Designed miniproteins, single chains, continued (3). Designs and how they scored, part 40

Each design is a single chain, and the fold is of that chain. pLDDT is the mean over its residues in the fold that is shown.

## One batch from the design tools (miniprotein)

Design m9352
Fold by ESMFold2-Fast:
Structure m9352 (fold): chain A 97 residues (1-97)
Amino acid sequence: MEPTPEQRERARRVARLLVEALENSDSIKETALQIADELGLPEEVRQRLLEEIDKAKSKSEAIGTLIRVLAEHLGLDPALLADEFNRLILERKEKES
């Protein structure tokens, strides 16, 4: 079933913040702290993000974990958030190749 327009708009906004945080950060943990601050996440969610990212075996797994935890907290479909994130990454590559 297709996501609602509201869910898609929220996913797009979160994906944009995540991409910007990734570009301005040297590590996935720094990205997680930046996005948590920008979204005003509770301390318990921030700590959960850091703990789960620490358990990731690769950068790709850490990014996947960050997307999943953010989506769960915000009531979004993780697949929808991942789709919007990947779309923005592709758009950015097309501008700068």
Scores: mean pLDDT 78

Design m9353
Fold by ESMFold2-Fast:
Structure m9353 (fold): chain A 78 residues (1-78)
Amino acid sequence: DLEELKRRIEKEIEETREELKKLGLEVPEKVLVFIGFSEDGPRYQVVEKSSEEFEEAKAKAEAAAAKTTESERFELEF
C-alpha cells in the first residue's frame, strides 16, 4: 500500500523533527517527493526542501507525470 508507506515515512520524519526541536537543534525541512514509476509501482524519495536534490526530484516527477507511463522506471542519482 503506497499510502501506508508514505504515511510511515512522514511519521518517522515528524518524530525526528519533534525530538530535534526538544533538544533545541536546527531541523532541516524535508519533504516526500514523487520521483516516478517502477515495476513495483510509484516511488518516493525524502529530500531536503531547499536542496538541489529537491529540485532534481521535482523535475523528474514532472517529467514522469507528463509521460503518464506507469511501467517506466525512474531513479534519482545521489
Scores: mean pLDDT 59

Design m9354
Fold by ESMFold2-Fast:
Structure m9354 (fold): chain A 68 residues (1-68)
Amino acid sequence: GALLKIIGLALRAIGDPRLEATLNKDGTLVLKAKEGGMETLEKIKEEVNKDPDLSATLEGNTLTIKPV
């Protein structure tokens, strides 16, 4: 389900020193780009938006991932 996909993304992001990950209680994942992280964030946005269960919105250096 969407929540398991979001948890998988959070675990992947925690392993990347260019990203800061926050998983909210409502199942929303917030990824923030550090120095050199913007290209990675844009790639994650494209990947997530291909999934019909998920929505990704990029604002500045912050990517918000939510279940649809």
Scores: mean pLDDT 84

Design m9355
Fold by ESMFold2-Fast:
Structure m9355 (fold): chain A 70 residues (1-70)
Amino acid sequence: SSLDRFEKAIEFTLELLEERLKDDEEVQKQIREVKAILETARSSDEAEKRKLLEEAMGKVSEIIKRDFEA
């Protein structure tokens, strides 16, 4: 489904950020928070899963923005 593809895209992006910013403890903490949201999304209904994936992507976008501004 489109939601499954969206989830996979977020997971892939997190893996890249985790490796790229491995020495940034604050970013690593934020990545763990996003992973927890994704875990909750996997057991949620479609509407809640969409909401949680959008929240996860919002947090990922903030990590990327901070990296570009550093």
Scores: mean pLDDT 83

Design m9356
Fold by ESMFold2-Fast:
Structure m9356 (fold): chain A 112 residues (1-112)
Amino acid sequence: SPRYRQVLEEMRRLFEQAVEALRQGDLDRFLELVRQMIELVNRFLAQETDEITAGVMRITFGAMLTSLINEAVRHLSREQVDEFLDMLSTYLPPITVEQMRARAETVRAELE
C-alpha cells in the first residue's frame, strides 16, 4: 500500500527525532513527537479497511513504543518516565500502558 509506506516513512522520521530529543534531555520535545506519532497512527487506522495492513501497523507502532520506553529509561529520571507513561494513558488502552510500565521496570532493573 502506497499510503502504508508513506505513513511508515513519516513515523520513522518522527521516531528518529524522538530518540534524538531523549539523547538531548528534551522531555517536552520528546512528548510532542510521540503525540504526533500516535495521532499519525490513529489517523491511518481510522481510514484503513484492510485488517492485515492495520495489524502490521499496530505491530510496527508497538515495536517503536517499546524501543522508546527502552531509550527513555536510559535517558530520563523515574519521574520523567512516569510523565511519559501518564501521557500515553490519555491515548492508549489501560492494558497497553500497564505493559509499557512493566517494560520500563524490567529495563530499569537490567540497568541496575
Scores: mean pLDDT 86

Design m9357
Fold by ESMFold2-Fast:
Parts: sequence; structure tokens; C-alpha cells
Structure m9357 (fold): chain A 64 residues (1-64)
Amino acid sequence: MSVAELQREIGALLRGLPEEKARAVREAALGALAAGNLDALRKGLELLKAGDVDGAIEVLRAAA
């Protein structure tokens, strides 16, 4: 999966979240992306798809 595909899928999932949760995921994902940690971005996306928003935030923050 490309970086552009990861960003697109994460962005789509954020539309259903409260603004504070969406912001936390977005900030954590940007940190992981800046660090070049694509594995963390993929794991975060899978957790978001499963409805585990807090788990996704933890994985993405740990990657930055």
C-alpha cells in the first residue's frame, strides 16, 4: 500500500470520529509519517478499521 493510499483511507475513517479524536489520530499519523514508519501507519489503519481508535493513537504516537 502506498503512502497516498494510507493517508486517503485514514482520512476517510476520521470523518466519523469526534473532532478531538480525529485531531489526535491526524497528529499521531503525521508524526509517524514524518518518521517514515509505514508499518505503524498500516497498523494504525487496521486498528481504526476495527474501531480501536485509542489503540491506533497509541501505535502511531509510539512510531513518531
Scores: mean pLDDT 79

Design m9358
Fold by ESMFold2-Fast:
Structure m9358 (fold): chain A 100 residues (1-100)
Amino acid sequence: DAVVQRVRDLYALLSGLSEEEVRAVRRALEEARGAPTIDAAQELIRSGMLERGVPEEKAQQVADAVRALGEALEAAGVPDAAERATGIAVEAARSVLERM
């Protein structure tokens, strides 16, 4: 299942970040809620992380992972794929922070 694999990839990526970086990711993801498209969500997530001092490479990796999740959800016929992907990513970041 492509969606399950993308969720696992996102959890693995977030687990490799510092606690401060995961908090920045979570805030950027919360700000990206309500983005009308996967493209808009990706850009908001990337810029929000950069504004919080996350290194460009890591910000791009997280933004790309959320985009890949959104694309997998869209391909699976899930409505509101951008909102759904962002919501899953917020929960993933919360879960990772709880284990730190």
Scores: mean pLDDT 87

Design m9359
Fold by ESMFold2-Fast:
Structure m9359 (fold): chain A 81 residues (1-81)
Amino acid sequence: SDDIQTILDLIDQGMQSNKDQGSQYLQQAIDQAVTNIGMSSDTQSQMQQLHDQAVNGNGSQMVQSGQQMHDVMQQIGDQVS
C-alpha cells in the first residue's frame, strides 16, 4: 500500500534525524497510520510507547525503537497485502 510505504518512509526519516526532528517524523508516522490505515487501539498504544522510548532515550534507543516501529508497520502491510 502507498499509505504504508509513506508511513515506513516517515519512520526511516525519523531514525536518521536529530532528536527534535526525529520525534516529529515518528509522531507524523503514527498520525498517518491512525488516519489512513485505521490501526487498532492496541497497535496505536504500542507505536506511541515505541515513539516515547525513542525520544526519551539515547541515540541507540532512537534507532532500536524506530526499527521496532518499522517492523510493526511492515508486518501490518504484509498482512493486508
Scores: mean pLDDT 79

Design m9360
Fold by ESMFold2-Fast:
Structure m9360 (fold): chain A 72 residues (1-72)
Amino acid sequence: MMPPSEEEMEALRDFLRNELGLSDEEVDEVMRLFKEDPSLELEIPDDVTPDDDGNEVLREVILRTLEEHKRR
């Protein structure tokens, strides 16, 4: 799999900060994990929509993934 482009990484960073409300520290950690392991699987439900409920579910999945990596 090709690594995401710099533009896609910037868009992801903006999404994580502005839409999911993650802190700069949490955003940097997420971006680091994706860069180090492009195969990192986020358990995103197939029914996630770009609404507030879908964003809350996505935020919880991301935070859980970060906690899992911090315990490693």
Scores: mean pLDDT 66

Design m9361
Fold by ESMFold2-Fast:
Structure m9361 (fold): chain A 70 residues (1-70)
Amino acid sequence: SAGDFVRRLGFSPALARRLVAAARRYGIPLGELLRDIQAGVDAGLSRRTATQLALRSHGVPAEEIRRILA
């Protein structure tokens, strides 16, 4: 849920809602997206960079990622 992105990764509610919408559009399981972002953060990436890489790995276009993270 959007609440998991807020509670576990510290995203704003607005950004969390955009991430949930993008995951739904591109058929990304929310649990996988959350785990991929968390894995990037645990590996030393910023939350923003971890999110960009996770979305890209699931086939989200670069332009769409820029809009989500604006």
Scores: mean pLDDT 86

Design m9362
Fold by ESMFold2-Fast:
Structure m9362 (fold): chain A 83 residues (1-83)
Amino acid sequence: SKLEEYVKRGEEAFEKVDTDGDGKLSAEELAKALKEVFGLSEEEAKKIAEERLKKLGVKTLSREQFIELVRELAKEMLAKASE
């Protein structure tokens, strides 16, 4: 499944950008991970990262919260690609 491919990329990106080893992604790390997974521009990735953190009322995303975001974005992108 293409969805599973994006999730796997998300898991790999999380491990690569969490250089602090704190198990959480800051807004900057989250933007880098999104760029890596989806090939987004730096500006788009940063906007998505900041909006998600504000929506949840948090300063960092856990691995589980990040993978949930990846699943949501991947589903949206795959729906558009199926046209």
Scores: mean pLDDT 80

Design m9363
Fold by ESMFold2-Fast:
Structure m9363 (fold): chain A 115 residues (1-115)
Amino acid sequence: SEEKIEIIAKALVKLFSIEEDKAKEIAERLLKERPEELVLFLSALLAYSRPETAKDEDLAVALADFLRTLLPNNNLSEEEIEEIAEKLRELLEKHGVDLSKSEKELLEELKKVLA
């Protein structure tokens, strides 16, 4: 949906200073190619929006690696992509992030961060 793309793209611009058109492309690729990872990614964006969690260099690296999997010219194997997603998941669990939240709840929380 266009609304989901807009919310995710705005978060990428605000949190990572990604150019608007690139942020939109990343959001579109996530929703079309990796929708199963959407809850993980939204949870990571919300965690990174908190000052306490944003200071974790390992989380910042894991998020950057995950964003790299959504670039059209990445040279990553399917196995490498799965390892990147798993590492991000483990770091979020280490920070006590609730990975059982619905996509809808996470998008509503993200909208509040963007206001």
Scores: mean pLDDT 81

Design m9364
Fold by ESMFold2-Fast:
Structure m9364 (fold): chain A 68 residues (1-68)
Amino acid sequence: SVRDQILALGQQAQDVMADESLTNEQKIAQLQQIRAQLEQLAAVAPPEDQPLVDTALRMIDGMLAELS
């Protein structure tokens, strides 16, 4: 489901942030790719899943801000 895909991308973002082997530059690149996938899902997500997409995008934007 779209919901399961959003949750999987959110978990991938958390895994990227937790990965001590990655530089901040590498984390930013991976998070930007995950963010782009979430934006694609936002275009097709039903209204009931839009708050979940919005929450995931805000989480990733916060992570990107922390790394810059």
Scores: mean pLDDT 89

Design m9365
Fold by ESMFold2-Fast:
Structure m9365 (fold): chain A 78 residues (1-78)
Amino acid sequence: SHMEDERKRKELQEKAKKLIIETVNLAMEAYKKDPSLKELYEEILKKVAEAFEMVNGDIETQKKAIELLEKYKKEIEK
């Protein structure tokens, strides 16, 4: 139903919001430890901004945004 879809969209928005915060914080901490990573930090911020635009889309678009954000987070943690 419409109400069930709205609830799911809100759940996915909250999950994406948490991932955005986590990913940005990880990138910032990496940059603080190694300032030579400035270009990587700026690239990650750009990618996160692109994923953020997807967060207000349909459920499938939101799921793709979450998948991308999780991928970026894992790449930073390596």
Scores: mean pLDDT 82

Design m9366
Fold by ESMFold2-Fast:
Structure m9366 (fold): chain A 88 residues (1-88)
Amino acid sequence: DLRERLARGLRRLADELEGTYPKQAARLREAVELLERGDLLAGLQLAIDALTEAAREAEARGDFDMSQRFQVLANALQTLLDQVQQAQ
């Protein structure tokens, strides 16, 4: 359920980013594949890394609104990762 919702959300985001951030879109699709295979920790970590890099690139381009959007998403996924790690 949660894994399916994460995979769906990240896939939609990757589709949105394909034209502007193609490298990060590809990494988000990799994260979706990891989530779908049951590698929740690896999928979350890859998605966080991809969004963090996207935020850095958006900031470098002067796109502060997109940089903030990526940072908010990365922080939300980091909170989820921390919760999953504590549940071990």
Scores: mean pLDDT 85

Design m9367
Fold by ESMFold2-Fast:
Structure m9367 (fold): chain A 83 residues (1-83)
Amino acid sequence: MRDEMLAQLEAIGAQIEDLADNEQDVDELKAKLQAHMDQADEIMDQAKETLPPEDLKPLRDVFHSRILGAVMRSIPKLAGLPV
């Protein structure tokens, strides 16, 4: 259901934020980010199949702000730059 999917996306976002802040190994960061992104994409695909457009918007907002925002925060580490 929408609220369960929303909670799952929030949890994934929090895990990605923790990785961005605390994971110093770039290869581990890459692998874990990819796994979390794959999981988030699967949730979004299921939501698109099961939810009406009006219920999809909150999930899209969380995906863009929490998941993609957290991933963008990791880019300097992935490029070999200090954070």
Scores: mean pLDDT 76

Design m9368
Fold by ESMFold2-Fast:
Structure m9368 (fold): chain A 72 residues (1-72)
Amino acid sequence: SSEEKAEKAFELFLKQLGIDKSDLPNMKESSQESLKKVYEEALKLAEKMKSAEELARVLATRFVTEPELFAA
């Protein structure tokens, strides 16, 4: 499903940043809000992407090139 693809892509994105999913509740509120926006973007793009790996690469690229999309 697109939801499963988005979740896997988000997990891959977090691993690329060196973030453990269990650490999310202990992060600064602004960081948590930014990551929430990344997940929302993953859900929007999931149906258009062929794989979780492709989606994770797109999210990583946009996080660097278009950081305003994820600003808290």
Scores: mean pLDDT 82

Design m9369
Fold by ESMFold2-Fast:
Order: sequence, then C-alpha cells, then structure tokens
Structure m9369 (fold): chain A 84 residues (1-84)
Amino acid sequence: AMKTYKITEKLTDEQAEKVREVLLKYLNDPNADIEKIREELKKLGLSDETIEFVVDVAKLLRSHPNATPEQKERAVDAVVESLK
C-alpha cells in the first residue's frame, strides 16, 4: 500500500505534463535513478510533499514489471490527473 500524502498544491497543465513525462521515462528505463526524478521535479517548482508522492508512485509502479504499457500509462495518467 502507498503512503497517503496530503497534497494541497494544484499543478498547472504544463507541470502535470512534465510529471507524466518524467514518470513514463523512469518506468521505461530500468537503469533510471530515482534521485534524477527528484531533481527534475524540483526544477518544476513542486512542493516537497508532491515530489515525495510522485517518487513513491514511481517506486511502486516499477515494482510491477509485468504491467502492460497501457496499464502503466493509465496509472501515470490517473496520478497526474489527481494532482491537477
């Protein structure tokens, strides 16, 4: 089960799109470093709570290697939509 976060900020459409890109890039690259995700999200001006939530989501999704590309995309889209 994922830790529950109280995210109070609302992402712009541009920020949401960048978060989606970062998550999908991480899930498609088995050598991707989680710290690079944190760095990329900080550049978007997101709160620490939002960054840690996205990082935890990335880790959880990566722990499901048998998920189809469509399932991964739907999960990422649902997470990103929840932050708008």
Scores: mean pLDDT 75

Design m9370
Fold by ESMFold2-Fast:
Parts: C-alpha cells; sequence; structure tokens
Structure m9370 (fold): chain A 89 residues (1-89)
C-alpha cells in the first residue's frame, strides 16, 4: 500500500510540476515517469521494495524540478511514504 501511494503521489507531483511550468522540465518528466515505473513494478512483479525505490527517485526528481507549492507538497509526501515503505520491507 505505501509503495503504491508513494508512486501515485510521485506521478501526480511530476505532472503538477509540468502544469506549473517548472524550470527543470526534465526533472518534472523524470518524476512522472518514475511514478509510472513504480506502479508498473507493483502490478507486474509485486516487488514492493523496488517500486518504493523507484517512487523515491520520482519524488526526488519532482522536488528538484522547481514546481509550485502543490507539486512540492505531493513530492514531499511521496518521499516520506517511499522511505517508510523501504524500511517496512
Amino acid sequence: ELARRAAELALKAGVQALKDGAPNISSAIAGALNGIGGLAELKYTGNERGAAETALSGAESALSSGGGPESQELAEEAKRLAEEAIRSV
């Protein structure tokens, strides 16, 4: 559950950063793609640790994008959930 939520929030953070016109567009894209990647890892492999690590990368990319407050809040939440998921598996 935690890894799934982290990946969903990383995806939302990256997408929101793109909507905000974040100055680092490649980091915003990386956030969204890693969010999708984490969800795919869960769906096709069941690898919760791998999904959480991918979601963490997505959250960190979204944080570095320079998106607005909503994007940053989503990315910070994704990072917290991903770190918790990694500790729990």
Scores: mean pLDDT 84

Design m9371
Fold by ESMFold2-Fast:
Structure m9371 (fold): chain A 59 residues (1-59)
Amino acid sequence: MSFPEMENARKLSDEQIAADPELVALENEVIRAVIEDDLERAKAAAKRLDQRAKEILNS
């Protein structure tokens, strides 16, 4: 995914994302929103995903 707001999420491995239930749920929400062409929901979910990724990277 190429949302600018996902800068921190891009630094996580697929394994790190799969290990965090919140990241898995947020990634699924972004994917679903993109499929449904709901760009506002996709951006909101991507922002939450990036924030969670930032918390993991700074832990």
Scores: mean pLDDT 77

Design m9372
Fold by ESMFold2-Fast:
Structure m9372 (fold): chain A 67 residues (1-67)
Amino acid sequence: MTIEVTIDAKGMTFGEAMKEVMKKTGIKLILPEQVEAEFKGKKYTDAKEIDEVLKKNTGPVKFKIKV
């Protein structure tokens, strides 16, 4: 099952964005391998690439969590 959440993660680290996703969804633990981020139609699965996108770009990011 996949849970989708869109957040404004501007300036957040990947870890900070995951805390926000957990807060909004009630998921108690998210592993990096469960996460796909989508920004401007491009998909990111690597935590370091997601961190880079969040630091340099503005606007909402869609996170897909495999549970």
Scores: mean pLDDT 79

Design m9373
Fold by ESMFold2-Fast:
Structure m9373 (fold): chain A 65 residues (1-65)
Amino acid sequence: SEEERKIELAKLAAMKKAVEKAKKLGPILSLEVKVIDGKVVRATATTENGKAVAEVSVEEAVKAM
């Protein structure tokens, strides 16, 4: 559905932002993605030196298309 496509765009955007932040800390050990009420996606990238978190709203991701 179109709703699912918008959420997937937000997931990709959040993952990209979290990975770019995490690269500055060290090699990425894990990546976790959570969808909150279908409106916000939170991605957490974990490294040996800390965690990087990025949040992207579904509306923000759609505007970036």
Scores: mean pLDDT 82

Design m9374
Fold by ESMFold2-Fast:
Structure m9374 (fold): chain A 94 residues (1-94)
Amino acid sequence: MEEKIKKGKEFIEKNLVTPEEAARIYREGKPGIYVSLGVDADGRYTAVVLFVNEKGELEDGVTVRADSLEELYAKIAEIYEDIKAGKKPRGVVE
């Protein structure tokens, strides 16, 4: 879905962090949602969604894998809808 792809891409772009930024966020305990984007050894696109709670503690994240960026964005859009609904997605989404 073109709309889901757009929403997922916007969510990633808004929350995307570098390794250096992630290290700073962990030290400062800044509450929020953060995304790390990459490609795994199998050539699959991978996004890790990390949650820092209101106490500044890192909660379990969710890893999303896909064979294309468009598929990754669509899956991330669904994860974002779950987060907005007050759910805490975790584990691996393939």
Scores: mean pLDDT 77

Design m9375
Fold by ESMFold2-Fast:
Structure m9375 (fold): chain A 86 residues (1-86)
Amino acid sequence: SAEIEALLGQPPTRESLEELAKLTGLSPSEETIEKILEYAKENNITLGELLNMDPSVIKEKLGEEAHNYLLELDVELGLRRIEEAV
């Protein structure tokens, strides 16, 4: 999806995470949203780059809930990309 690729190619925003919640049903806590947004902003990384980070690094830097959320999000977006290929 051009929409998913556009979301992955940009730093995460509250709006982009809300759009992903509508697509995947995954809604992290407000605390986890704030941690993700602040980390991406401070490190100047895109959502796609964040999802491609080592899961152990995510858990260390952002905590267990963020680790679980980003792992599930990566799986769901991978499945959506496969579904769009048909």
Scores: mean pLDDT 79

Design m9376
Fold by ESMFold2-Fast:
Structure m9376 (fold): chain A 87 residues (1-87)
Amino acid sequence: SSLVEIAKKLLEETKKLLEKLKEAIKKGNKEEAEKLLLEIEINLGLALIVLGVAKIIKEKEEDIEEIEKAVEEIEKILEEAKKLIEK
């Protein structure tokens, strides 16, 4: 499913953003870290749109479950990113 591929790509891009955010924190660059947090939040929003579209067009149950897993993983990445910046 193309929607599953889009969701997986968003997850992989979000993982890269988290690594960049960790590097920004390590360098003391709070402004860059906050920008990267916003980009992670945008990717979660996009993944939720992909999930919504998949449900509207009645994609296969297994494909919807794969997209839901990608959304849950992006939500966990966002929670980690927020905890790193709250210092």
Scores: mean pLDDT 89

Design m9377
Fold by ESMFold2-Fast:
Structure m9377 (fold): chain A 65 residues (1-65)
Amino acid sequence: SGKEAFDNAFAPTILPGGTGDPLPGVEVMTPEQLRAMPRSEIIDFLVKRGIPESTAQAIADFLHG
């Protein structure tokens, strides 16, 4: 589902025994910032981060549904 895809994509990066912090230099956005974006911009943002287009579409649909 879109929610599951969103939760997986925006979960903290957990290293083995790590703190769950995101990788240094990775751009992060809050769900509120993403919801303020047009659907096409959300998809573009996620695809540029290495998320597959189909998963990015599911996340965009979740945020705008």
Scores: mean pLDDT 63

Design m9378
Fold by ESMFold2-Fast:
Structure m9378 (fold): chain A 68 residues (1-68)
Amino acid sequence: PSEEELDAEVDLALAEIYVTLLKRYPMSKEEAERTYKKAMELANRAAPVLPEDAERIKKDAEQAYKEK
């Protein structure tokens, strides 16, 4: 894979980790907001290379944050 593809895959993997933290672990409102913003930032960076995966992760992050 190209450097761009590897960077996008890493960003999406990190975003998924943040979404998992948001879903599974207790946290303050401030921590939840920071975690949500990190997931969204990472997914948005990957979107030009992996748009479908980025969109799915963004939707998961939005839902997880709303349920927090």
Scores: mean pLDDT 85

Design m9379
Fold by ESMFold2-Fast:
Structure m9379 (fold): chain A 90 residues (1-90)
Amino acid sequence: SELDKIKKAAQLGLEFLERIEPTLPPELHDAAKRAKELLKKALASKDPEKALELLLEALEVLYEISQHLPPELKEEALKVLKEIYKILTS
């Protein structure tokens, strides 16, 4: 279902953020927390439209975080975003 795709995408984003959070500089902690909260809300939603809105907002924050990451983590973040895009367009 559409909701299942959105939740799969949200889970990938959340897992990535939870893994990298301990390595983030202090100035990115608030942005990472915001993105995680949005992804958790998307996962808890039963409405595909609301889940997608929350996911897209989280992806904008995640993209912004990616621009401030070291090269290796930035490459990993962009691969995660690309995988999420493929899930949503499948």
Scores: mean pLDDT 87

Design m9380
Fold by ESMFold2-Fast:
Structure m9380 (fold): chain A 96 residues (1-96)
Amino acid sequence: SKELEELKEKAKKIPEYMEKVKEAIEKGEFEKYGLTKEEVREILEKLLKDADEAIKLLKEKISKEKDEEKQELYKEIIESLEKARKILEEALKLLE
C-alpha cells in the first residue's frame, strides 16, 4: 500500500512532464533537449508504447486484486498514465 501510494504520487507528475514536452514542441524548442525532431518523435513513440503496455498490465492487476484500497491506487495510476498517453499522442501529431 505505501509503496503503491508513492508510485501513484510519481505517476501524477508524468502528465505534467508530458505537457511541458508538448509545449516545447509547439514552440519549436525541441533543440533545448539536445535532440533532433526525428529523435524526439522516436522517443515519444517509445514512451507511448511503454504507456500502453503499463496500462494493460495495471488493468490486469485490478481484475485480480481483492483489496479495494489497492484497486483504487491502481485506478489512479492508470488515470495518470491514460492522461499522459493522450498528451503524448497530441505531441506526436505536432511532429507531423
Scores: mean pLDDT 84

Design m9381
Fold by ESMFold2-Fast:
Structure m9381 (fold): chain A 75 residues (1-75)
Amino acid sequence: SAAEQVKELVLEGYRAKQAGDLEKAAELFEKAQQLIDQDPKAGTAGAAYAFGEIYEEQGDKEKAAAFYKLAEEIA
């Protein structure tokens, strides 16, 4: 699905940025943005799920819950 593809691209982009691979991060985020532009509802939900996982990995449970809730409301 578009939501699943955007989620994966945002997660991979974030991890590439953390690894210092700024070129790969930019390419992944650009692909995610293109999918969001084509399907804003599914794409935005996918991005929200990705940020939920990112904040969960950082231990910010409140922000993670907020993004998961946003994703569910959009989906």
Scores: mean pLDDT 86

Design m9382
Fold by ESMFold2-Fast:
Parts: C-alpha cells; sequence; structure tokens
Structure m9382 (fold): chain A 67 residues (1-67)
C-alpha cells in the first residue's frame, strides 16, 4: 500500500548510490506520502520503463512491489 511504497522509496533514496535510482525512489515516496497509491504505482512503472541501468530498474521494481 501507500505507506509501504513511501517507506521503501525513502529507504532506497537514502541508501542507493545511483542518482537515477534515488530520483525514482524519492519521487515515488513523495507521491505515496500524499496518499496517492495509484499515482505512486504509475510513477514506479514509468521509472521502470524509462530506466536503462539495472540499479534504477531494481529500485523502480521494489517500490512498485511495495505499492
Amino acid sequence: GAEAAARTGRELAARSRDAAARTIAHHVAQVAEEGNLEGARRAAESGYRDSTNPEARAAARAVLEAA
């Protein structure tokens, strides 16, 4: 749900060394913190689709699975 997506996104934004992964995680966390679960899922799906590096794709997948 939204709280799990927000928590996962914040954890990844804090721990990831990849800039793209941090950006995706931070954005999904912000949307999820607003209570917008559908928006958080869409943001994660977009991040996964548009990312080319494995760490960014992994981060997008993790927040999508949490949502």
Scores: mean pLDDT 83

Design m9383
Fold by ESMFold2-Fast:
Structure m9383 (fold): chain A 94 residues (1-94)
Amino acid sequence: SREELLKRLDELIEQLKKLSSPEAKELLEQAEKLRELVESGELPLVHANVYLAYLELKLDLLTGEDPELIRQILELFEEEHKETLEYVDELLEK
């Protein structure tokens, strides 16, 4: 699952690099830091999988056909995974 997670991160990073918005740049920085934490083994894979899904949803919000639906999904995701997202955010900011 680590190799599959890193592959998904690399695909996300490539998609984000094609976008020019400030939001895409912020997501790119978060995705690259997440990749480093996964590769180093500092972040447990269960938390990394949750955070990757979160970043993928944020990309869908920027590029998707129904931003209102994705925004509702993000609100539910953030509520369900609040503690994990806060934990990973702290690691990404150091």
Scores: mean pLDDT 86

Design m9384
Fold by ESMFold2-Fast:
Structure m9384 (fold): chain A 91 residues (1-91)
Amino acid sequence: SVDELYKEVQELLAKLEEKVAQIKEKLSAQMKTMDPERQRAVEKTLAEALAGQQAYLSKLKAEAERYYQANDVQGLEALKKKLEDQIKALG
């Protein structure tokens, strides 16, 4: 059903957010071993990359809600595949 598919998409969105958080923690730990100047440059780049990823996640959540409200099963299935592919790409 569209309700079950929407739930699956929401679970995948939560999993993607968790993987992004784990990557952030790992990179933050690695930065602690850098000199202060290099650390600041990497922190800026990471902050910009994470802001972009957060904006992308917000867009995907909005798309999921729109498809659900429209009872667009094909839209939700396409979004589910996109989320699965993104999660695989992140490891």
Scores: mean pLDDT 84

Design m9385
Fold by ESMFold2-Fast:
Order: sequence, then structure tokens, then C-alpha cells
Structure m9385 (fold): chain A 65 residues (1-65)
Amino acid sequence: ATPQAHVRARVRIEAPDGTVREEEREFSGTLDEVNAELGRFGDWLAAQRAAGHRVEVEFETEVRT
């Protein structure tokens, strides 16, 4: 069986004007698929920070065979 991973990310974003936005993202699939999605997610987080937003993130990770 192909190992599968599930990652849940809770993101809190504060805009420079004080507006707060919370998002939840889920990444699931093979280890390679989830690693690729996490890479793109990291790029997105970097873009938010570059735009002047304060970003906090919490991860929950599970791996299944």
C-alpha cells in the first residue's frame, strides 16, 4: 500500500489595519503529493508576510499506510 499523509493547518492572518482572518487548510494524499502541497503553502505564507500580514500557523499531521 502507498503511504498516505493528512495535514491540517490552521492559519491566523492579521492585516496591517488590524483585520483578522482565520483559514483552515487540509493536505492529503501520498507523501510526495503532501510535500508538494506544503511547499506551495509555504510560498503562499511567505507572500502573505511579504504583503505586511502577521501570520501564525498550527499543524496537525497523521500518516497512514
Scores: mean pLDDT 81

Design m9386
Fold by ESMFold2-Fast:
Structure m9386 (fold): chain A 71 residues (1-71)
Amino acid sequence: MDAESLIGKEVDVLATGPDGEQFETKGVVSGVVEVNGSPVLKVEVEGLPEGEYHAEATLESGLRVSALAVA
């Protein structure tokens, strides 16, 4: 599946906070970035404290993929 085709799409996001707490939110795919040598979706999110979060994005197809959530 071409990750670039997801840029600008709204996705459901499960973000992990600094204390290990999980947050369900929505975000918009802004691109693809490398985290620890692996490609992940970059997702812009609102409603979280400013920062970067390890996250999982649920695509419109129902597939779950690794993401970096940016608040």
Scores: mean pLDDT 78

